# Designs tried in a protein design run: designed miniproteins, single chains. Part 106

Each design is a single chain, and the fold is of that chain. pLDDT is the mean over its residues in the fold that is shown.

## One batch from the design tools (miniprotein)

Design m3697
Fold by ESMFold2-Fast:
Structure m3697 (fold): chain A 85 residues (1-85)
Amino acid sequence: SELALILAGVRVAAEQILDLAKEKNDQELARLSQELIEAVDDPSTSLEEILALAQKVRDLAQKKNDFESADLADAMISLVEEALA
């Protein structure tokens, strides 16, 4: 389904942010990214909840000047917003 492809895209981006966070020893970003992966894997989680978590990841990455993780988070936000439209 289209939703399954969007969620798969979100999961891939979240895994990339988790890997970047681990490389940088950013435990806070790693925890949020893991929470987002768990939310995507949970069929009871709403798209609105996934969007809120993706926004939290972006805001934290921006605060830390982690532009690579922030750009990945923006891509996730765009995918979820497309699914909600």
Scores: mean pLDDT 87

Design m3698
Fold by ESMFold2-Fast:
Structure m3698 (fold): chain A 85 residues (1-85)
Amino acid sequence: LSEEEVRALAEHFGLPEEDIRAMPPELQAALRRAYELGLSLDDILNMPDSELAEKLGVSVATARRLKLELGILDGVRKIVEAVNR
């Protein structure tokens, strides 16, 4: 990913840029594809693994890994937001 793509993904999904840079290349590619399809973070997290895999053009295992990673990051964000309110 370019730095501009990392920023676009960070803004769209509400994730830290550093967490996106730390992702394996296959998860970065899957996340970029989700962005191109206009999927939100909630769309990804609530979609069945098989449907997400088909839409992103990845294996079910890769789709599941992406959902797990994004779910962890979303959980951390919600904890930080709760503490800062």
Scores: mean pLDDT 79

Design m3699
Fold by ESMFold2-Fast:
Structure m3699 (fold): chain A 80 residues (1-80)
Amino acid sequence: MSPIEQLKERAKKLVEELKEEIKKYVKDKEKQKALIELLDLSLERFIKALESIKDEKEREKLLEEFEEQIQELKEALKKE
């Protein structure tokens, strides 16, 4: 698998894990759907940004920032 495909798969896995946390902690179906749609949009934008970057180190940094954002959202859900 190419380096960029590995970064994409890592981001997709983090998003799927967060979707399961949203389904577990957010009981309001409308809010749950809205959060999942926003998360899918965030992933799509991340992938487009990743594909626009030619430098592998900059791509790795972008993934690290995305992982930090996902972790912060997971911790926020646990407080609900």
Scores: mean pLDDT 82

Design m3700
Fold by ESMFold2-Fast:
Structure m3700 (fold): chain A 115 residues (1-115)
Amino acid sequence: MKLTDEQKEILFKALDTDGDGKIDSDVLALSLSKALEATDIEAVKKLVEEADKDKDGYLDYEEFKRLLDLMTDPSNPLSKALDVDGDGSIDKKDLERFLSKLSNLSEEEKKFILE
């Protein structure tokens, strides 16, 4: 299932803790690793770096949308972590679980000034 533009914007705003329209790539990789329960943090970092076109260490909304597209590609190991049902599709339950964990991490990490 494809994320709607509204769902992508909600995710971006939840991770954009300082409201400047950019997300720190290291903070994003950590958030995704926690939300996906990923054991391969390096794979998460590589996807974030691939989405960061100008390599400035931050993702704007357009780069963040590219990251979501990369994560939903079946050839990426992280797409399996999003696919809770193991059917090769990201459904509503997968998205709700992912959003819940991202929201929880964002709330905890807001106490950290470097986000």
Scores: mean pLDDT 62

Design m3701
Fold by ESMFold2-Fast:
Structure m3701 (fold): chain A 109 residues (1-109)
Amino acid sequence: DVLAQLQAEVDRLKAEIDRRIAELEASPSITGQFAAAVERAARDFVEKRVKELTKGLSPVAQALLEAAFYRALLEGKDSPEFIKERVRELAEKYGLSDETVEEVLKAIE
């Protein structure tokens, strides 16, 4: 079902971000350690922001918003326009309703 597919997408994106952080943390360089700290801070900020924005949303809309934010973080693009693009692309991929898309877009703006 669509909710399970979106939750799996979120889990996959989170795992990829955690892997990237672990690779940076394994670096003995000051620059690598600094990059790891920045990525961790960004991940933690996104987690907090997602929790705030998903309040009152349907389960499918929550998963869609979360997937869009983690995809934006993973791709290194954090503009509202890029996040909205990720929402629309994920909605098309998983066959979500226009109503669900509108619910998520309202929450992030």
Scores: mean pLDDT 86

Design m3702
Fold by ESMFold2-Fast:
Structure m3702 (fold): chain A 85 residues (1-85)
Amino acid sequence: ATIEIEIVAKDKEAAEEIAEYLEVILEKLKELGIIKDYEIELLDDRTIRIVIETVSEENAQKLAKNIEDFLKEDPRVESFSITIK
């Protein structure tokens, strides 16, 4: 299953900080075999797109929930969307 995330940050600095933090976390998850692959793109000054390839639909649902909980509590995040395919 694939997780697609779009994050709108409060400003450019916030977007860069969030992208850097999530890259560190996703790289570690890939090394541990929890995810197969990931891609992080800065679409503009405030918008981050993340695509995560997971080993199963169950793992995708659990990881998406953990990311949602993180993004809801981060004051640098203005809005976000998460889709599982």
Scores: mean pLDDT 86

Design m3703
Fold by ESMFold2-Fast:
Structure m3703 (fold): chain A 100 residues (1-100)
Amino acid sequence: SMEEILKEINELLQKIEQAFLNRDVAAFKAGVAELLKKLKELLSDEELAEVQALADTAIAAMEAGLSPANFAKATAALGALFRKIRDHIKKEYPDYVLER
């Protein structure tokens, strides 16, 4: 199930990116909310607060208007969010690998 969770997270990030490219703020927010919902089962309250802050940064950048700078900021925040998820899984579930 951990490999499936990682796959679902990757698919959600791709869906979020497509909503971002389409300037669909509602779909972007919905995708982020679904991602955070899945993460609640994996992360501590402190770790969840850190990823929520990154998500809020991405949403704020999206709502400020999709300029190249805002797009880069939102992409960087989402990238940092994914890396935090990966690092948590690597630390807590070392028997799971992202690639074979």
Scores: mean pLDDT 76

Design m3704
Fold by ESMFold2-Fast:
Structure m3704 (fold): chain A 70 residues (1-70)
Amino acid sequence: MGEELEALMRRLKEALRAYMEAHPDKFSAEEVEAALARLDEILAAAKEHPELWERMKALVEEDLAAVQEA
């Protein structure tokens, strides 16, 4: 259960890093690292609230779709 959420978050981090690094005119290196650190904080917080995992998965999947479309 948590391993699946971790896998989705890892995919989101990879997609977000790739997108942001492809647009250095829009995103600084500091902003990239801050965004990735924020995702790590969200995952850590989510692990303490298993009742929210299904909702969190839906949100991560939606964010992944948005990044992949961009």
Scores: mean pLDDT 75

Design m3705
Fold by ESMFold2-Fast:
Structure m3705 (fold): chain A 77 residues (1-77)
Amino acid sequence: SVDKAKQLIKQGDKLYKQGKYDKAADLYLQAYDLARDKDPLLAARSLFKAGTAYSKAGKDDEAQKLFQEGQDLVVQA
């Protein structure tokens, strides 16, 4: 559900603040999967957060792909 996606984002934000970037990205991507067909703006925000977490983890190419996917989703919304 969308509410579950929002809860996962809050959990990811806590992990991100702890420097646990890979775990934060995993929770953000789970939130994206729950939101993608129901709330495109929440899904896009989840992708942007996952991209930022991957960038912090040194996964810059994967981060760039997630940022592009998020932008595409906002345009389609």
Scores: mean pLDDT 87

Design m3706
Fold by ESMFold2-Fast:
Structure m3706 (fold): chain A 75 residues (1-75)
Amino acid sequence: MEFEKIREKAREAADKAYELSQQAAEENPVLARTLRFLADMLRAAAKTIENDPELGKKIAETALKEFEKVIERYK
């Protein structure tokens, strides 16, 4: 149950990071690349949770924390 919640949160964050990456692409290409990288990491983490829940959760938590920092700086 807890792994299902973190997996869904990681997928939602990945979709959001990808959307923000596309919005930033013309104005700030460096930020866009960073957000795209985070989106890819979050998607990979969600997939890892299905095969190795403990490792996947650690990767997801790390990527979510970095995504939150980027969002705060983008404001």
Scores: mean pLDDT 82

Design m3707
Fold by ESMFold2-Fast:
Structure m3707 (fold): chain A 81 residues (1-81)
Amino acid sequence: MDKVEKEVLEFLEKFEEDPELWKKIDKDKDGYISREELEEYAKEEGLSKEAVDYIMERADIDGDGKISGAELTLLLQELKE
């Protein structure tokens, strides 16, 4: 696992363990995390630009620029191999 994948895995594991983390990131409360919301969280919590790009590229299955909690759970399962 490279440095970016490990960083993303640690973020996703915290997300799975703490439901309040979703509310902290999903500032507009639409049930989805946009790239902009994830980038703001990343700047506050120390996630790299590479980690944000990795999450968006792998979790945004429908290509709308937003990710659901289910898509993040699928990414977590992929990285736990």
Scores: mean pLDDT 75

Design m3708
Fold by ESMFold2-Fast:
Structure m3708 (fold): chain A 68 residues (1-68)
Amino acid sequence: SMEEKRRQLRRLYQEALEMVREGKPLGEIQRVLAEMRRLGEEGGPELYRETLRWLQDINEELRARSDA
């Protein structure tokens, strides 16, 4: 269901943020981001829109880490 996909996406979002903050390798983080994108695309336009916002947030923190 869309609700189950949304809950899974929220968990992946939290995991990705923790990985960025812990300094995990880019390749590991990118695998999580790829999985989030796939789940979001499968969930329909509303869930995909929310997923893109979460991905943008993670990428902003990842970029800040890289610029430091």
Scores: mean pLDDT 84

Design m3709
Fold by ESMFold2-Fast:
Structure m3709 (fold): chain A 79 residues (1-79)
Amino acid sequence: SLQEKVDELIEKLKDEDPEVRIEAANELYRLALQSDDVEILEKAGKALSEASQDEDPEVRINAAVALIAVAVKLTVLRR
């Protein structure tokens, strides 16, 4: 399910391998652009906010870009 996929991606954001964390952030970005589910977007946003403080600069930028997309989407949906 979409919920299970998002939960798996949130776990991957904490992986030891920065490449896995980058891929997870990019997949969450893609899902955020396609989803209108407020609960899924809020869960993804919380995880991406944490990932935006990652030690790896590529993880940080990818997570920050995904977080902006989630925040914009939530703003539109909560009007």
Scores: mean pLDDT 85

Design m3710
Fold by ESMFold2-Fast:
Structure m3710 (fold): chain A 100 residues (1-100)
Amino acid sequence: AITVSVASSLTVKEGEDLTITATLSGHDAYESLTVIWERTPYGSSETSSVLETVPKSATSVNLTLTNLKASDSGLYTAKAIAPDGTSATGAGTTLTVVPA
């Protein structure tokens, strides 16, 4: 089975860069995975998505965020989808951006 593991919470200062890493396993039967990073900001019901395709040799996928602002605080979730429709979703990372 495909497994996605990610940090449960991260805190970073405004103006800094951050890489959120999701660790992938159990996808050796697939040539590639589509990873969807979904972001739900605090105080919003709107979700935005970033899509990335990773090869079967990938053991992790990174979401790089630059020049972080308080508005970047929220829930970040990684979902891995195989070509046959098999999917796995990580527990989600809560990001808190604090004043510098």
Scores: mean pLDDT 77

Design m3711
Fold by ESMFold2-Fast:
Structure m3711 (fold): chain A 81 residues (1-81)
Amino acid sequence: MREEQIERAAELAREKALELAEKRGLSEEQKEEAARLAEAIARGLLRTFPESTVLSEEELERIAEASAKLAVGAVEFQAKA
C-alpha cells in the first residue's frame, strides 16, 4: 500500500541518516535534524509517484539511502556556513 510504503521509506531514511550522521561526527542536535530532514525528503519524493506505484523493499531502501545522504549533507552544509 502506498501510505505503508511511504512510512517504511521514512523509517529507513531516519535510521540511515542517524547512522551516517554518527559516522560524520555530528552533534546529537544535528543527528536529529538530519533524521527529520531525511524523513521529510523520503515522504516528499514518494508522494510524487502515482498512487498505483508499488515499490520493492530494495527500491525503498535505495530511496531511503539517497534521502539520508542528502539530509546529512544539507545539515553539514548549514553548519559550515
Scores: mean pLDDT 82

Design m3712
Fold by ESMFold2-Fast:
Structure m3712 (fold): chain A 75 residues (1-75)
Amino acid sequence: MEEAIEDVLEFARESFKRYLEIYPDDLEKAYELALSDVEGVIDGLKRAGILTDEQAEEALSRAKKLIEEEYNKAK
């Protein structure tokens, strides 16, 4: 269960980096697309019964914070 949250965080970091490579001068777009991807993954994991509602909320909160930190660092 904790490993699933770690996988979400790794996916969030890689997703933001990938979008930043595709849109290097559009940080806002990279941020929005990475968040959208993470929300989709978390929803999928909840539907699969891998994450509880509480774990999904924690994963989303941590992933958003991680993406925000990378976004601010890239400014």
Scores: mean pLDDT 81

Design m3713
Fold by ESMFold2-Fast:
Structure m3713 (fold): chain A 69 residues (1-69)
Amino acid sequence: AEVAEKILEEARKRGFLTPEEVGRILQEHGKGEEAHATARGIVAGMQALKTDRVTPEAAELALEVAKEA
């Protein structure tokens, strides 16, 4: 779950990430199914939390999904 951990770390350092910034991290550090699983987790987390930004909480949900994939 390396890419999800990087997204969580960056979200915590900056307070939030834009979806575009997350897409860049996924493209640079994600590989195949892990990247897809992390992207799905982030979208689900954003929808559940009703946020337009990737908060640390949304990133934590994505990390949990990626660990189970």
Scores: mean pLDDT 72

Design m3714
Fold by ESMFold2-Fast:
Structure m3714 (fold): chain A 87 residues (1-87)
Amino acid sequence: KAVELALQAAEYYGAAFFYEKQGDLETAAQYRALGEQYYAEAEKLSPLAAEAARLLVQAFEAYAAGDTKTAEELAKKALELLEKAKK
């Protein structure tokens, strides 16, 4: 459950970034708010799952900035934390 909430938070943050790049700042803000809500719920259930979501968001931002090596390393760490957070 915590892993599902964390992945949903990361997905909403990713959607926010996508809409921001399209110039739809209002829709981007709505998805960021959803991401924050799901992140907070995930953190209450599992700090490890929440940390994984944070790393996934950083990985996505690094990838979008062209830093694929940092993005891959952050994504790998996030997946390891998600495995440990499974219930």
Scores: mean pLDDT 79

Design m3715
Fold by ESMFold2-Fast:
Structure m3715 (fold): chain A 63 residues (1-63)
Amino acid sequence: MTEEELERLRLEIGPGAVIEKLPDGKWKAGTIEDIREGKETVFDSLDEAVEAARKRLEEKILK
């Protein structure tokens, strides 16, 4: 996946979501707040990371 595709996915999920590829080939996902606090979750695939970031944002919007 290109950097441009990653940026577009971040915009699609919503402002404040973070998805980042780690050096070990895994993906880090969460909100900006979760990343700052070291509460990010690591996933084996980009698709899992995207879904997790979306759910995390929805949870924070709902309560």
Scores: mean pLDDT 68

Design m3716
Fold by ESMFold2-Fast:
Structure m3716 (fold): chain A 78 residues (1-78)
Amino acid sequence: AEEIAREASLLISEGRYEEAKKLVEEKTGGDKEALEALERLIEAIEAASGAPQDELPEALRRVQEAFEELKKAIEKAL
């Protein structure tokens, strides 16, 4: 689960959203909670990418929280 979540996070950071979605769909059988967690991680990464330096620590914490939610959703779907 952690390895899948990490690979999805890397794909998102590269703007490869469709590949990240395909990875999560393939590994979880299209689990809705896992796909919703993936969408939240995308939003968190985008927010962090645009954050000013004074807001960056909070934005990065939200990315970490979204990553942990994705990991848990994938573990539950397996």
Scores: mean pLDDT 81

Design m3717
Fold by ESMFold2-Fast:
Structure m3717 (fold): chain A 77 residues (1-77)
Amino acid sequence: MVYVTVHAKTKEEALEGGRQVGLLAARTGQPVDVTFSASMSDEEIKEAQKVANQTAAEEAARHPELKAGEVTAYKEK
């Protein structure tokens, strides 16, 4: 399992962080726990988690040798 923290000030930065974490989950094949800034809403965090898992699935689909790990997103305390 991999632990990642994303310091995002905007929804766009959070979605970009989600995409990068999705690629990490696909390439490592390990589950990834992502912690997002406390300033983000629960809805924004859920959207970032969805984008991460969609990105991981798309990357794994393009490369038969890859297996995607699941991304779970959390709010920073």
Scores: mean pLDDT 80

Design m3718
Fold by ESMFold2-Fast:
Structure m3718 (fold): chain A 91 residues (1-91)
Amino acid sequence: MKGKVEPLRPEVRAGEDITLKVTGFKKGKVTVRIRRVGSDDAAEFEAEVSDDGTITLKDLGLPAGEYEISVVDEEGNESEPATLRVLPAAA
């Protein structure tokens, strides 16, 4: 019951969708946790894992910076955290 989460794009631009690859989880409902590196502020989003183990998060509006992401499934299994970099939208 161990799982991992990896952003398919470890770097995204501000305002872009975030697509995550989840390994060791079944297709279905999960909770995605996103925390800014150096902050205690964590946002939780409900999402669904596709049959190939991907999830897409839209409308997050994350400013440029570094973030840690983890996934918790409906049985309470939590993934290892992964890092996501958000680049400025001016690229």
Scores: mean pLDDT 76

Design m3719
Fold by ESMFold2-Fast:
Structure m3719 (fold): chain A 105 residues (1-105)
Amino acid sequence: MEAAEEARKAAEEATKAARLTIESGSSPSGGSAAGIGAAGATAGAIIAERGEKRSKELAKKGAKDAALSAEGTYLAVKQGGGDEKALKEGEKAKEYGKKAEKAGE
């Protein structure tokens, strides 16, 4: 799978996880932390996408940044008491992030 595509999926699922944690969560701090992670994943995805055809190094960096931020989002959702849907989207974000990092290699 292409690193930029998987990084984008990680960012999308991280954003969903953060949103669900804020909407249904009993912890505003958990939602805020998940939101920061989702923003980081999005930034990483953008960097990976811009690097995709012109800079293999930039694409790898973006994919790795997206992976780390998506994992951070999952942990924030888990610690913030996110419901089953938020946790599921957080797990998907983490998995897509790992696929992006591996594809960037």
Scores: mean pLDDT 76

Design m3720
Fold by ESMFold2-Fast:
Structure m3720 (fold): chain A 62 residues (1-62)
Amino acid sequence: EEKIKELERKKLSYQADVDIAEAGARTAKALGDEDGYRQFQTERDKAESELKKAEEEIKKLK
């Protein structure tokens, strides 16, 4: 149970990271910052990957 709660908390954290990266990407694009846009896209993809791993671990502990 504690392990599942920890993973659920991490899942929420990773979802927040996705949302922040998406907001950053929109801002960078509006400013014409191609490097910033690319960096935020990479950060979003990384956060989505971690989110998926946390989801799979939760299913495994179920």
Scores: mean pLDDT 82

Design m3721
Fold by ESMFold2-Fast:
Structure m3721 (fold): chain A 85 residues (1-85)
Amino acid sequence: SLKERIDELIERAKKIVEELKDSTDPRAQVLRERAERIIEGLENLKKVLEEFPDEWTKKWVEEQIDLAERTLDYIEKEVAALKAA
């Protein structure tokens, strides 16, 4: 379901935030802040899905989830690269 996809992406983003929480590296701080913004956006999408049961909103939310997933994939790749540097 869309809600299950949102919850999975929130958990992925939370793992990034937790991994970078104690870093004093400004690059890690930027990546942490980006992951935090994804969490906020996804939590808002859950509220939208609960409040608006129409098919247009479900399709729009699905497109927003797809965008968030691509963004999170990129952040995860950047975190891995930073840790390898």
Scores: mean pLDDT 88

Design m3722
Fold by ESMFold2-Fast:
Structure m3722 (fold): chain A 72 residues (1-72)
Amino acid sequence: SSDLEAIIKKMKAQVEKFEKTLSDDLKERVRKKFEEFVTWLKNSNLPSHVKQAVAGIELAGLFFEAELEKKR
């Protein structure tokens, strides 16, 4: 639906901006995890408000993990 499309578009923009700070190897890893999450989100039967909250939490986790990998 339009609500889910708006959430995904916003997430994609945030991921694309964050990817600019990463190495090529980390970009591929982040992109793969993001695509897997988007697939899960589209298949979930959660209310749009809950999907927004879950999307925010998962993006924060994804970015945190990538920053840790970057420092290794």
Scores: mean pLDDT 79

Design m3723
Fold by ESMFold2-Fast:
Structure m3723 (fold): chain A 95 residues (1-95)
Amino acid sequence: MVEEGLELLRELLRHLEADPDDVEKFQEMVKKIFELMDKMSPEELKEFVDRAAELVDEALARLDQRSPKGMRFSLQAGALLTGLVAYTHAKLLES
């Protein structure tokens, strides 16, 4: 489960880097990640989010974040990570 989610995240980040203007594709891929997260235990969610943050940091390091495309990628990747963290916190509060 965790590894499957991380592979989808890697694919999403590569797609977002290649075409940051394709918001609909981004949203479709994000839905698949959230569907996997819904099936994760609290322990799996914590592991997934921690490793997801590392993948986002790695992707951000490859881009010139001062360029328009790099800034847009940074904002979208940051919003994604914030959403993953918020979802995890919500699930942990219900437990």
Scores: mean pLDDT 78

Design m3724
Fold by ESMFold2-Fast:
Structure m3724 (fold): chain A 70 residues (1-70)
Amino acid sequence: SAAELEKRRKLGRELVYLMIKGMLENRAKELGLSEEERKRLLAELEADPEGAMERLAKDIIERLKELSKK
């Protein structure tokens, strides 16, 4: 049971990171960032996922919500 919960937590974290990476990549393309700049942003997410997740994901999600407003 504990091993299953740990596995689910790891899978959840990995999934969130992958989704944020995808959103960040799309945002970087939208802003016209270079491949080097995009790689740097992804490396920052990997180095400090918690801090990067809160800051970058919130900003990207807020922007996507604003674009989705009717």
Scores: mean pLDDT 69

Design m3725
Fold by ESMFold2-Fast:
Structure m3725 (fold): chain A 78 residues (1-78)
Amino acid sequence: ELKIKVNGKEFKDGMTVPVGSVLTLSSDGELRGFEIPEQGIAIGVLPGEEKKFTLTEAGTYEYKDIFNPEKKGTIKVE
């Protein structure tokens, strides 16, 4: 399952985070993906990998799992 943390805390759908927040992406047991198409972000994560990305642009964005598009939500950056 894709695990998302923001500044070391569990991410919740619809969460508001400050500009400069660091997303930490990891997966247990399977390949997962994370995308924010409006920002041109598309990141794949293998089991045992951890990838980090900094949110630098304010706005409200839809995110998706690349390999499971039903797992989607929003993040607000301000």
Scores: mean pLDDT 78

Design m3726
Fold by ESMFold2-Fast:
Structure m3726 (fold): chain A 60 residues (1-60)
Amino acid sequence: FVREAAIRAANRLRQQGASLDEIRERLTASSSPEVADLAVKAVERAGDRPLSDEEIREAA
């Protein structure tokens, strides 16, 4: 749940043009460094495309 929510937040922020560093900082403040790293890696692997709901669930 927490991991999935973090990945969804990271995906949304990335689509809004936030940098990976900005996403990591925000998620570290709201959750943990481990969850932030997981979420950043998921959106980084997707590059410029949005993650699907299924991809988010699988990455969590």
Scores: mean pLDDT 79

Design m3727
Fold by ESMFold2-Fast:
Structure m3727 (fold): chain A 81 residues (1-81)
Amino acid sequence: SAHDEVARLVGSLRAFARYLSTEEELSPEQRALIEQLEAETDPRRALALAEQFASLLENPEARAYMEALIAELRRALAAAE
């Protein structure tokens, strides 16, 4: 279902952000966004937090992967309306 897809995509965004926090030295702002994303229960607010996090990524491959997940989440949220 669209709701299951939204939950999976939010989970994937959280998992990737956590992965980056263990592999790379992140700024305090990036770390705060990850903590907010982990605590966020509203998928639309999670999307906004993920977009902010992606905008701060200097690694182009990591940013591209996050942007791809963000695009999928935007599509899934639109389908769930």
Scores: mean pLDDT 85

Design m3728
Fold by ESMFold2-Fast:
Structure m3728 (fold): chain A 104 residues (1-104)
Amino acid sequence: SMKEQLKRRSVVLLFRGTVALSTGDYEEARRLAEEAVRVSEQTGPVALAQSLAFLGLVYRAQGRYEEAVRYFERALELAKSDPNSSADDIERIERLLEEGRRLL
């Protein structure tokens, strides 16, 4: 289905974004994360939460802690809104939010 194709695309974009983030290419990581958010908006809360959490990680890596916290907050709300979200995914986003708030 189109929704499944878009979910797979968002996962690939996040993988590529993670590679860019690990090599210090924050601008490419941000572009890939933003594209993943756009794609995942058409798929559902789980994929969108994962994309927003990753975008938050990119902002955190750039020292943009207030923006990072806002993305983690939105990601957590979306993850909690969907019964298909795993407890592990929710816990991971909660930890990112707690860590991000300590950096403010």
Scores: mean pLDDT 88

Design m3729
Fold by ESMFold2-Fast:
Structure m3729 (fold): chain A 107 residues (1-107)
Amino acid sequence: SMEEVIKKLIELAKEIAKLLKELLEALKNKDYKKAQELLEKIQEKVQEIEDLLVANPELPEEVRELAVEIIKLAGEFRKTAKENPEDFEKMEELIKEIEELVKKLEE
């Protein structure tokens, strides 16, 4: 059902937000091995969202737009983690933006 697809998108988005927080802590601790493992897990969850969006063209446009923005912000976080791993302020702000989008998906 469409409701089950939306619920799965919300669950994946929440998992991404949690993994991004764990990634930020790994970067603060200079645990680059754990950071690499977390980046791979985040990419897997992003791909699951992209696959759901492709498989469900009938998703409400508002839900699709929120999911796409979450993927975009997660991508910006991953880019920042790779290119500027000490830019903790930017990464914290990106997490906050993603959490606000997740709240909108839950409405």
Scores: mean pLDDT 89

Design m3730
Fold by ESMFold2-Fast:
Structure m3730 (fold): chain A 63 residues (1-63)
Amino acid sequence: DVESAKAQLEEKAKKGDVHALVLLAGEYIRDGDFEKAEEYIEQLEKLGHTKNAEALRKMLERF
């Protein structure tokens, strides 16, 4: 269940799970929800994961 999987990732992301933040940002980019994708990218930047954030921003810029 995609919705259930997203809910689990959202809970992990709230706890600062980098893998969950990256996956959620990528999912929202693919879904066309660029505002939510940007929120997760900013969270990665705040946590110091600038390389992951930059890769996701490059994906976002393609749209």
Scores: mean pLDDT 80

Design m3731
Fold by ESMFold2-Fast:
Structure m3731 (fold): chain A 83 residues (1-83)
Amino acid sequence: SMSLFKALAEKLGIRHPDMNKIAEALRIILSSKRTPSAEELAKRTGLSVRTAREILDRMVEQGVLALSYGLSANEAAEKFLAL
């Protein structure tokens, strides 16, 4: 749900005027078999490339992408929130 991915964004320390777009970006990343580029993520969400890159960098730095292997987007988000 949108609330789950907003909670994930807050735990990652991401701040943006449109947190719904951030939540959608996280859902897209975690639902994708292949990690999207910052440019692709920006096009799909309407975020700037800079913001999309910041999201991807934080997910890598915090180990969220590693935790997502073999999990659904919701399962990955719930597992990280439990940490």
Scores: mean pLDDT 84

